# Designed miniproteins, single chains, continued (5), part 49

Each design is a single chain, and the fold is of that chain. pLDDT is the mean over its residues in the fold that is shown.

## One batch from the design tools (miniprotein)

Design m17678
Fold by ESMFold2-Fast:
Structure m17678 (fold): chain A 69 residues (1-69)
Amino acid sequence: SMEEEVKEKAKEIAEERGLEVESIGVVELDGRLLLGVKFKGMDEEEQKKETEKIAKEVSEELGREVVAV
């Protein structure tokens, strides 16, 4: 599914950046894919910034809108 593709790509990008992922969630709402990522040892502000960067890169690579939550 597209949710599975987004999740796998987000995990790949996070690993390439050396980020330790605790959990990843992806849901589809009104034709948009919502991406949430929890990182180990990262504050909420930095987590939001890193998730936004990943969502943007996934969107560009898959040609589908992915939004960080």
Scores: mean pLDDT 84

Design m17679
Fold by ESMFold2-Fast:
Structure m17679 (fold): chain A 57 residues (1-57)
Amino acid sequence: EEKEKKIKTLEQLLKEVDENLAFARRRYADDPEKLASLEAQFEKVRNKLKEEIEKIK
């Protein structure tokens, strides 16, 4: 189904966001201001992807 492919693509993007967030937390552990800004941006993208998945399902 086309739905399955789209959900899988969105899940992969969500995983990439989570991996990038984990990387940012490790990379910028000594820069809390930059880390907080990045976390806020990734949280927004993450929420949008989750909403898209829920809307398709």
Scores: mean pLDDT 80

Design m17680
Fold by ESMFold2-Fast:
Structure m17680 (fold): chain A 92 residues (1-92)
Amino acid sequence: LKELEKETAKDNTPENSAEVYVAKLKEKNPELSDEQLEAIRELLEAFLSGASEEELKAAVRRALEQGLTEVIEELYESAGERVRKIIEEAKA
């Protein structure tokens, strides 16, 4: 996720950066389901675009429902205080 933030600063859109990251992730981890990949893409897009608290919270909950706890933990460690609070609220 820290690497994705760096790519977004270099690339112009959160959507483009999230799509590229998900494509690379699928290549390295072909065992990931399409639903898991979609959840990761939505989460990263919401995070990078500075989406509303409601939208980001929904994306976090969706990722947790797909069993992507490690992705959420990585996001939490890399994120600022605003996003950390949203993740804690989504887990509650």
Scores: mean pLDDT 71

Design m17681
Fold by ESMFold2-Fast:
Structure m17681 (fold): chain A 72 residues (1-72)
Amino acid sequence: SMGQKSIDDMQKTYDDLTSRGNDLYSTGMSYYSDPSMSSIGDSLYSQSNTLFSQASTSQGGVDNLTDSVNES
């Protein structure tokens, strides 16, 4: 079984992925202010969605480890 440190490490991974996703999303949005750069914005937006998907997977792992928090 994973201990509290492993759960904490997974939470940090979630925070890192979410932070990076938000940064790429914000950067992508700034490129959309210039129509000539919209393709770069699209690429960054796509990358941010990938990071958010990875963050969601990490959160699912934490939920599985903590068991008692999964109430809809």
Scores: mean pLDDT 71

Design m17682
Fold by ESMFold2-Fast:
Structure m17682 (fold): chain A 84 residues (1-84)
Amino acid sequence: SFVDKIVEQQAEEIVKETFPNASEDELRKELRRRVEEYVQALEKGDIKKAEENARLAMSLAIKLVGVDGAREHFFKLLAEVVKG
């Protein structure tokens, strides 16, 4: 859809600005790190830090797997991080 294209473009711009010239493998490692930091921020009650990491993690997920797969991919990683 038109909305999906806009969301994918915004995610690509955020990822390019935050991680210039990063490889796909580097972006996947960064996604996991941001999900881990999101969980840690929630455990510490740092809501602002949690929101920042969640937004960046979702942008990374959209960039790596597209809009249709991003939510499932994010929550799968979140489940892995929480379970240890």
Scores: mean pLDDT 86

Design m17683
Fold by ESMFold2-Fast:
Structure m17683 (fold): chain A 60 residues (1-60)
Amino acid sequence: DAKALVERAGEAARAGDYAAAGRLAKEGHQLAGGPSPHGDEETAEGAQRAGTAAAIAAGS
């Protein structure tokens, strides 16, 4: 589920694994906009935050 992917992305980011965080955030974001509408606002926000963290880490 999108929410689970976002949660895993957050865990990966906290562990310093920004590559995994970015991948999971991308999948979570895609699911949040697709056929998994439950908890969308929190899920989409989390996915975007994790994706931003991954992009910053990759850009560093």
Scores: mean pLDDT 65

Design m17684
Fold by ESMFold2-Fast:
Order: C-alpha cells, then sequence, then structure tokens
Structure m17684 (fold): chain A 82 residues (1-82)
C-alpha cells in the first residue's frame, strides 16, 4: 500500500534539501559579490551618498549584506525613526 508514494516523498524531501542548499549558496555568493563591489567603490573614493544609494539598491534586490549595512548606516546617521 502506497510504497511508491513514500519513496516519492523521500525523493522530494531530498530535492527540497538540495534546493535550500543551492539557495543558501547563491545568497552567500551574492553577499560576497556585493561586499567586493562596495569595497572597490570605497577604494575608488566614491562619495558616501553614492555608497548609500548602491547599498539601498542591493538591499532592495535582497542582498543580506546590503540590508545589514543599510541598517547600520541609518543608526550612524541618526535616522532611527522607530
Amino acid sequence: MNELLERDREAVAAKDKETVREILEEMSELNNEAFREIKAMEAAGVSREELRETLRRLAEEGVFYAQVEVGILNVEEGKTFE
């Protein structure tokens, strides 16, 4: 009785774990790329306003590194509203 359904369920669970791992690896890669981009901009002497705008754009794109950095910038600039 439904041994095929159990094997399919186990195969789906294994694929879900692989998919989650791939998503986490992709997110880590995006974070590393964003970090390198921001550090290159800092080294090139771009303005703080340009750096903030780039970080906000990356944060909107879902880059966790940029989301954390935007939060830190808001605190440092005294822009804590709530």
Scores: mean pLDDT 69

Design m17685
Fold by ESMFold2-Fast:
Structure m17685 (fold): chain A 70 residues (1-70)
Amino acid sequence: MSPQDRQMLQDGYQRISQAWREASSIPDRDQAIQVFQQRGQQIIDQIRPQNPQIADFLQQMVNDIVNDMR
């Protein structure tokens, strides 16, 4: 993985982690999951045109977090 790809992965990870923290403050669980999925998808969609492999990795991370929130 190139240094640029590593930086993109790190930035994506931090953005998703922040989205999860913000969504976790929502009292309604179903609403929290929906908000997190929407924010996570927006982050992934921004990354996908630049690096589909990193986008797929981040998509898996979002799916795993959603499963943990249930």
Scores: mean pLDDT 82

Design m17686
Fold by ESMFold2-Fast:
Structure m17686 (fold): chain A 74 residues (1-74)
Amino acid sequence: MSEIEELIRKILEEADKLIAEGQALIAQSQNEKDPQKRQQLLQRGQQLIQLGQFLRDTAEALALGEYLKRLQEE
């Protein structure tokens, strides 16, 4: 397995973790009675989901680049 393929897998794994953590924080915010804590959980959850989505997009771009490179080196 190439170094780039390993990097893509690691980025996707971290992206999935960040999205899952963000979703969990948003779920916690819906059950939080303290308005200040609720806002903090919601904001943090949204930030983690956005970061995870960015990492997914980055991994997809890297995978596309690797695919195009292999087509040229046929």
Scores: mean pLDDT 83

Design m17687
Fold by ESMFold2-Fast:
Structure m17687 (fold): chain A 81 residues (1-81)
Amino acid sequence: KLEEQMREAAEAKSVGETRITEAKLKVTEDSVEVEIVAEQDGERGRVKVKAVKQPDGTTEVEIEVEVDGERRSGTFRIPAE
């Protein structure tokens, strides 16, 4: 009984490890795009980050996260000094 519970706890720790199933990196002169697909605890998540340098010296960052069918996105601008 205790050994079986310890084995289940060890398997739960193993299942708790994040596995990256897909990773994409695209770099251009004015942009960096990263897309990562990972599985954790039977859930599949996707994170996409895109940073684009604007002609005015600002950088536009777009972040998209999708976990368990829930999609969140946000856009930020980093001002130039």
Scores: mean pLDDT 70

Design m17688
Fold by ESMFold2-Fast:
Structure m17688 (fold): chain A 79 residues (1-79)
Amino acid sequence: MKAEEAYKEALEESKLLIGGVGAETGSTEEPLRRLRELVEEYRRKAETDPENAEVYLAKARGVQEALEEFERAVAEAAA
């Protein structure tokens, strides 16, 4: 369940980041960039730390899910 905990934690942290950065800047672009960078960071950590790869990939999945959800919301708001 360590991977599932990591996934939930990353998903929740990503949602908080979206709210916080969005409120600070009034921009949707900055939260999107930060989430994309975070996904890449976790994927790179999975490559450099294979013993913890499952945990890092789970975190990347959580961030990616929040990113996709936010991208859909931004697209809907822009229409």
Scores: mean pLDDT 78

Design m17689
Fold by ESMFold2-Fast:
Structure m17689 (fold): chain A 52 residues (1-52)
Amino acid sequence: SGREILLQAVDRGAEATKRYMAEHPDASAVEMMAQLALEIDRAEAELRQQAA
């Protein structure tokens, strides 16, 4: 379902962002928020492609 896909995307996006933070310790909070949004969007697109 769309809800389950979104929840999975949020979880994957958060994990990807944590990895990004570990590799980019100088990144600002604003950059982290932008990265989180992009990673969630990417994960949702991938999960919807797999579910289609």
Scores: mean pLDDT 83

Design m17690
Fold by ESMFold2-Fast:
Structure m17690 (fold): chain A 100 residues (1-100)
Amino acid sequence: MKEKLLEEAKKYVDEAQKVADRALEISKNNPKLLDEANAVRQAVKALQKRVEEAPSMTPEEVQKLLDAAKNLLKRAQEILDKAVTEYLSDLINKLNELLS
């Protein structure tokens, strides 16, 4: 049971890392989103360290780690959504200028 919770937590942290990396790449020209994406990246690093320490954790502590990992993925997804929305908006504006 503890091992399953840990595997899930690791999966969520790994997914949050991938989502945050995509958000960073898309947000290169938006300093505010870049800062937010970097903050999520730092949180991923902190949770990765906690996952490495997990063998010494209680099942309750691992459950809290899983909850934190799920929340982190949600934050990463929200930032990616904002980054994609702004990227598409900029692209549409550039296309409208080119076609007008």
Scores: mean pLDDT 83

Design m17691
Fold by ESMFold2-Fast:
Structure m17691 (fold): chain A 110 residues (1-110)
Amino acid sequence: SEEEILAELRAFVGRIVETVRELAARFPDDADTAALLARLEGLQAQLDAATSLEEALAVVDEIIDALHEAELRHESKGTKEHLEIAMTLGAQAVALSALKVSVLRELKKQ
């Protein structure tokens, strides 16, 4: 159960990193997206090294915060391209937050 939850969190974060990598490829001159990708790759490595669900959830919180900070930074720029990036990042943050809530609910049942 805990091992399966860790695998699900790792797989989900892997898909988020791929989404941000695709954004970085589409907008190669956007330094903020490139910086976010580097940060998320580092956090993904920390999540892969996590040996407990407590450690994994702490890293997940840092990923949610990183996505939200990047969303707000892009939203503040106000161009159509930056708003598209912001919407994508916001959607990833919401989806990961929903997964975290689902995980916490399953832990409460045990």
Scores: mean pLDDT 89

Design m17692
Fold by ESMFold2-Fast:
Structure m17692 (fold): chain A 90 residues (1-90)
Amino acid sequence: MSEETLELLREKAPAISEAVLALLKAGVSVEIAMAAMAHLLGLAEKAGEEEDPERRERLIEELERAIEALKAARSNEEARAVVDEMAALL
């Protein structure tokens, strides 16, 4: 893991944690919430390791979009849909 990836993870960690906690508070299963966390971390790592600035910016935008979608999710099905979308980007 590069220093740039660690810095991006440090910057995004509060928002990622908030999204995962929001899922758990909404009654989403621990299994799906943990899968969401794993994919958010995977997207952040992919963005941090991306050397092309335009691709990196797009990955960061997708990460931020996924965080907001997860915060809005009200069911296991809605959360799983976001996890599946993130998996397609990895």
Scores: mean pLDDT 84

Design m17693
Fold by ESMFold2-Fast:
Structure m17693 (fold): chain A 62 residues (1-62)
Amino acid sequence: SPAQAQAELARHQAERDRLGDELNRLIKENDPKDKEALFEISDAALRLMQATVDELAARRRL
């Protein structure tokens, strides 16, 4: 139903926002020249990218 599709989109948007906040926190707290920090930032960025793709897929269902 359209209402369920909208609710699903809202959940994906909230997850993307949460992952975006986590990525920003990691960038703020870590030195980008630290290789260990760079790996953590890269992993968080990949998770955000995956969540963005999920949001786009949910939006197409509207």
Scores: mean pLDDT 82

Design m17694
Fold by ESMFold2-Fast:
Structure m17694 (fold): chain A 96 residues (1-96)
Amino acid sequence: MSLSLAQLQVQAYDAYRRLMAVHNQPVIDRAAYTAAWNDFRGWVRQIIDRAPPSHSRDLADASLRQAERYFLSDPDMAIRHLEQALSYAQTAAYQS
């Protein structure tokens, strides 16, 4: 009934590619950036929620909060924290 971990990862990577395509444009379309950001963040959140409680899951959650803090003020830093959140989320999910 739920998506597999592998399917969640595919969706996260597809969302990441869309986010990078928007971010790498000379002029960032705010609406497109916000949509791509929310899409990628949503898939990372689903991977975190699939993982059992662990230190890596806590780090993924903390990295998502840091990404949200930088969302509009520092897009490069925001994306780095979002990438870190995905990495920790994947580690947490595979430790199950």
Scores: mean pLDDT 81

Design m17695
Fold by ESMFold2-Fast:
Structure m17695 (fold): chain A 101 residues (1-101)
Amino acid sequence: GSLAEAERLAREGIRALLEVADLAAKGDFDGAVKKAEEAIERFRKLAEESDDPRVRELALEGAESLEAVKEAAEKGDSKKAVLTAIGGILRLIGLLEDYRL
């Protein structure tokens, strides 16, 4: 059902945030920006095309979190990129738990 789709999307968002944060932590800011842009495009498209409000909310939160990590990576701020990614992961987990209640 829609909850399974929301869970899958949350996992994809968490993985994208972790991958971008790992690249930024290693000083690969160009790689971090590229990975973030690819994930942002995917999540923005899902937010536009999904009929499920929960999937749209998760996709928008994922895209906004990735955009914030991308901005930190573009400035060469690895610490801010990692902390911003952690914040995004926690928000995605929180939204998913709210959908289970």
Scores: mean pLDDT 87

Design m17696
Fold by ESMFold2-Fast:
Structure m17696 (fold): chain A 84 residues (1-84)
Amino acid sequence: MLRLSEALSDLVGGKRRLSQEELLERLRAVAERMGLIDPADPNVIDLRGSPLGDLLGVERLDLRDREGVLRRLIEAGQIEYVPE
């Protein structure tokens, strides 16, 4: 299980603990709702000028690279691994 920061939790619908799969699904849903999906590649989120981009300090996420996404979120202090 993953524990989310308060700010990330608020952006992805108010849950503080999610599985890796649930977090990635919620990030995609938020990106689609906010119009952040890259038109050239639907697996890439363009975060520039978004609240999610401000929170993570990155301009782009590739949702196909699950390990890379999770690593960036951990490095940004937005998620941590917790015992199941």
Scores: mean pLDDT 80

Design m17697
Fold by ESMFold2-Fast:
Structure m17697 (fold): chain A 88 residues (1-88)
Amino acid sequence: SDEELEKVFEETVRNLIKAYLQGSISPQEYADRILEVMKAYQEKDLSELERLKKEAESLIKTELNEDQKKQAEELLEQIRYLLERSLG
């Protein structure tokens, strides 16, 4: 369903943001992976999103501190804004 697609998309993006803020991936790797996730979402490819979610989960080392949690929410909002504009 579109609701399930949306949920897996958000979970995948949140995991990539966590990996980036922890320094587990470079800024370039982060950008490339976000573009892959956005493409899979636009193509409604739930199986690809599930694969990307598992890869993103494997990159997370630790929990975010409070400052990183604030940055994560800001980055998520930016990605959602860009996605909505690209779909219009």
Scores: mean pLDDT 84

Design m17698
Fold by ESMFold2-Fast:
Structure m17698 (fold): chain A 94 residues (1-94)
Amino acid sequence: SAAAQAAVREAAALLARMIEEGRRHPDDPTFAPGTIAALEAAARRLAEVAPEVAALLRQTKDRIEELVRNGASMEELIAVLEETLARIRALGDA
């Protein structure tokens, strides 16, 4: 549907912006909590129109939270966001 395609574009744009922000500011301590909050807010907003996109964003948020608890680097967080971006794009092609 047009709404589901719009949700894919919104999620992809959000992930792309987060990846670029993390690369520009690799030592920013607010990046992880900001990314977690943004993923949760997007998942909640998209839950009814694109449940598969919302589920993937929630799964990514949970994975980022676990990585942060384990002392993961910015590079590791960006890698997870890049993987999610690829998966979101694949959903748009299905």
Scores: mean pLDDT 89

Design m17699
Fold by ESMFold2-Fast:
Structure m17699 (fold): chain A 86 residues (1-86)
Amino acid sequence: MVEELKSLDPAEFIAAAQAQLANLDASLQKGKANLPAKYHPTLEKIAELRRQLLQQLIDLVQRNDYQGAADLLKQAEEELKKIVEE
């Protein structure tokens, strides 16, 4: 991931992250509509974590801080695993 992020153009990465952010909102709405209420808190928690992550990633990449962006992605992956494993 770190090496792949370092080879990515900042503008392309920001555009991709913004697209992910837009898709995340639509995905959350569809998930909540189609899944039982029991799963809604978990879905919302995951969506909020991903939203925060994407916003921070955009900021870091705008500053050319690819190392920070890669580290943040790794941290988010571990957090998501912990939430989903419940």
Scores: mean pLDDT 73

Design m17700
Fold by ESMFold2-Fast:
Structure m17700 (fold): chain A 92 residues (1-92)
Amino acid sequence: MEEALRKAFEAAKKNEEEVKEFAEEMLPKIEEAARKGDYETLEELAEEIARFIADIAEKQGMSKEEVEKVYEILKKELTEYLRQLAEEAQRA
């Protein structure tokens, strides 16, 4: 399963300008939601990030089955990661 994720991140690197624009939009939202402990918004942001990466991977030739797996894994992993990030931000 890590192989599909690595391919997705490599696809993101090829679309550097799109990735940069998306990161500039998402990072302030993540920071604000984490600071506020807004887990609902963090879950929405995790889904948006997972979809963005999966869509880029599909455009770069990843199969639809691999794209679906990448989306599901990233959504779960990012939701967990962002929740942990918010817990740390609330302690600071």
Scores: mean pLDDT 77

Design m17701
Fold by ESMFold2-Fast:
Structure m17701 (fold): chain A 78 residues (1-78)
Amino acid sequence: MSAMEERRKKAEEMGEQLARASLKSRKATEVAAETIETLYSMDPEFGKLTAEEAIRILEEKDKELAEFIRKRFEEHLA
């Protein structure tokens, strides 16, 4: 498989991990948001894919948490 496909899969797995962490507590949500910001700063494409997957998972379980992470991520892109 191509290196691009491996990166995408790894970003999706990271996004799922961060979404699950966010559902455990307020502090975990803050840490997840900061982790996404750090990933975006180091690798914008990887960070974007990670954020998109985390938001997608959270939208089904907690729409307010999904909006919180989305807004925080967008403010760093502005």
Scores: mean pLDDT 75

Design m17702
Fold by ESMFold2-Fast:
Structure m17702 (fold): chain A 54 residues (1-54)
Amino acid sequence: HHHHMLEEARREARKYFEEIWKKDEENAKKLGLTDDIYKQYFKKRRERRELAIR
């Protein structure tokens, strides 16, 4: 079932996002560019997940 592949991709993306999001926040806060940097990174990870699902 191709759905099994999609489910695995979703799980992998979610775990990756959790790590990236935490790292984004820490780095963005250190640089003082939270909104700009964090938003761009967050968007990239989000798009990656959507591409894997689609």
Scores: mean pLDDT 64

Design m17703
Fold by ESMFold2-Fast:
Structure m17703 (fold): chain A 86 residues (1-86)
Amino acid sequence: SAAQTAAARVLNLIMSAGPEAEKVRDEVAKLLGEAFQAAANGDPDRAVELVRKAIELAKKYVPEKSDEIEQAGRDLEAALRAQAAA
């Protein structure tokens, strides 16, 4: 899905910082998992809140890719809002 593609891009951008990023990747993955669950439960506002929290954590750890991470986050927000509305 578009949401899974965007989430995978965020996680790949974090991992591009090296193997030391694994813990941050796992924390971001957990937040994105919670965002998917919120969208599946019909709560788009909660899903977006969780995506934004995950994106801020990712940007803090990989500031050199902050624009790419932020764009992937916006794509994920749009996809999860669409999923929650369906």
Scores: mean pLDDT 83

Design m17704
Fold by ESMFold2-Fast:
Structure m17704 (fold): chain A 89 residues (1-89)
Amino acid sequence: MPSELAAEGLRLATEAVRLAKGEGLPGAIGGALLAIGAVFNLEFLGDRETAAADARAAGEATERGAKDNPEAAELGRRGGELLEEAARA
């Protein structure tokens, strides 16, 4: 079973995709998806460098998305926080 961090990231990514349904994927949604990928990389592959890079990319995507879609940006921000937490563990 995925870790609780990976499960939470998957939940955030699922919510982000649902929010973007019918409107295309904004950058903040991409950030949330990167965050879940990085959590899985860290938890299952132990790849801290990829996790750190994805966390940074997620943060940048959520910052850009906040201008266009603040709701999607909030989901990406939460994904980035989850990624930072996973990277510290």
Scores: mean pLDDT 57

Design m17705
Fold by ESMFold2-Fast:
Structure m17705 (fold): chain A 81 residues (1-81)
Amino acid sequence: EKEKEIQKLREEFLEALANGDKEKAKEYIKKIAELLKLPQEELDAMLEAIDSMDPELLSRIGKALKARDLDTAQAIYEEYL
């Protein structure tokens, strides 16, 4: 239940990053931080990083993270299954 909610929020966060949508990315990371009980200092650092990045760079990073997550998960699953 909590794990499913975090997974869905992570997917939405990566999609927001890939779209260069800083506001939605910040909304989703705040929700993830709340569920994970992250220290406020760590959340603030993440929000600052998102705000400081160019939207085009943020989109590139989001797309790369999505690609790496899918490729890494798939490769691990294929190798060890």
Scores: mean pLDDT 72

Design m17706
Fold by ESMFold2-Fast:
Structure m17706 (fold): chain A 76 residues (1-76)
Amino acid sequence: SAEAQRLAAEARTLFDRLVALMEQLGRDVSPLRQEFDEFLAEVSTMPEDQQIAALQHAIRLLEAMISRLEEELAAR
């Protein structure tokens, strides 16, 4: 699906931003990278509607995590 591919690309872009922020804060990103790769692999095997729902949920979580880390970095 073009929609699922677009959402997966968006989730990957947000994940890269999250990783960059975590690295700036001196945090270990290795377990999070593994979890994200496993998540994308699992999602790729799902029916299209479930792929879209899972990716939309992941995007919301990533945006919330990024916002919190940006606030933490700004408070330094």
Scores: mean pLDDT 87

Design m17707
Fold by ESMFold2-Fast:
Structure m17707 (fold): chain A 75 residues (1-75)
Amino acid sequence: MSELLTELRKALKAGDIEKAEELLRQIVARDYPDLPQEEVNELIEKVKKLIEEGKYDEAFQLATRFLAEAARRRR
């Protein structure tokens, strides 16, 4: 988890939308495979929009908040 999140942060800072999407899908598939595809797609679209706007820290915060909520639902 932490290593993939570090790589995600690097991809976001580089503005690499394709790499950021791949890393987000890898994290979700590994740690939260039961998440609805609709929710995952909504996250990815919002992250892409933030990257296009140059808001890389906001994109990372959105992704980490989403993953924290997914982890909480498993309790």
Scores: mean pLDDT 79

Design m17708
Fold by ESMFold2-Fast:
Structure m17708 (fold): chain A 95 residues (1-95)
Amino acid sequence: MLNVKNPELARRNAELLVKTMPEVIKELEKKLEEAKKLKEEGKIKEANKLEMIALSTAGLWLAALKFELEMTTDPELRAKLEEYIKRLEELIKRA
């Protein structure tokens, strides 16, 4: 069932995503910081692999957030989704 055909399911998906994002962002920030440290230690191959995994994961979450934003009409949920979209875009830009 496509969530576009069920407004209640779309809202529940957005609420779950908003609740999940703080831990997702924290883990991504940690992985990017670990990759940076590995680069400083000369472990370039390991750093590049970890950075690629983190950025790919961030891209997938960003796509999910943007999809739910288009489906969500609730102003408070939209504001939270936009906040996490901005945070992920800033995190990707800093990497």
Scores: mean pLDDT 82

Design m17709
Fold by ESMFold2-Fast:
Structure m17709 (fold): chain A 79 residues (1-79)
Amino acid sequence: SLVEDYKKALLEAARAGNADAVKEACEELLKLATPENASEIEKTLMEALILAQENNSEACVEVLIKAGKELKKKFPNLE
């Protein structure tokens, strides 16, 4: 699915420390977010955040934190 493709792209971009690719994948996942897939997207954002932190990529970390906040604004029930 398109969601699975962008989840994979996000994780690969985060491993590579590619902030532009991380931003693009986050924007597309936020567009595709629904109540049914929001928790899955949140878990992927958290996994990507860990990868970005391991790579000491401050730019990727900032993008991922912003994306996580936007996701929670759309779906306040996310834990």
Scores: mean pLDDT 87

Design m17710
Fold by ESMFold2-Fast:
Structure m17710 (fold): chain A 74 residues (1-74)
Amino acid sequence: SASKYFALGIAALAENQDDLAVEAFVQAYKLDPSLIQPELDKLQQYVDEKGALVSAATKRTLAIYKQAVELGSA
């Protein structure tokens, strides 16, 4: 299910497994874009609002979500 791939992606992010996180989020996005797109939008807004207070880990998560949406929408 889409939720299963989304959960796998979150777990991979926590373990710093970037390639696995992207692959899992791509599958989640292809099955149900609504699991990824709102999270990407919220995280982008947070980064835009907080600026210098945003951690490197948060920026990494945003980059992975963006990559997954781009690959999943192709």
Scores: mean pLDDT 85

Design m17711
Fold by ESMFold2-Fast:
Structure m17711 (fold): chain A 96 residues (1-96)
Amino acid sequence: SSKLEELEKELVKKLEELQKLLKENNFKKTEEIKKLIKEIIELIKELSKLVEFDESAEAGRVFLEINNEKDIEKAEEIMFEYAKKLVKAKEEAEKL
């Protein structure tokens, strides 16, 4: 339980950091963004050893896709596009 809670908190924190960096860098793949994406993927893989991802939620489906992707560059693109989608969805919601 405690290890699961720690990994979930770290994943949320790094996803928020990734969204902030993407917005600040106009969605350019900087070295800092690439490093953060790699760290998030490692957290997803560690979480997958402890829990089954909720496929009824978009986040769960994305994390499952990343965990099952054997090509690291493709896994990184999936993570990048999902984070970009989250940033754009928040910006559109703020305009309403």
Scores: mean pLDDT 86

Design m17712
Fold by ESMFold2-Fast:
Structure m17712 (fold): chain A 67 residues (1-67)
Amino acid sequence: MKLSEEQKELLKNLGIFDPDLDGVISEATRKRTGITDEHIKKIQEKLGLKNDGVLDDETIKAIKYVR
C-alpha cells in the first residue's frame, strides 16, 4: 500500500493519519470536517482495501502501517 502526498493531506484533515488520535478519530473528525462514507471509500480504494465506507480499525492501521 502506498500513499501520495494528497492522500496523506486528506487523511490528516480527516484525523485518520494522526498517530495521537487512534480509535477516536472517526467520531471527532466527522463532526469537524463533515466526512462522508464516500470519502472513506475513496481512501480505501486508493489503499487497496475493501471500499465499504466504514472507518474501522483496519483502515486506520493500514494507513499508519504505510507511514
Scores: mean pLDDT 56

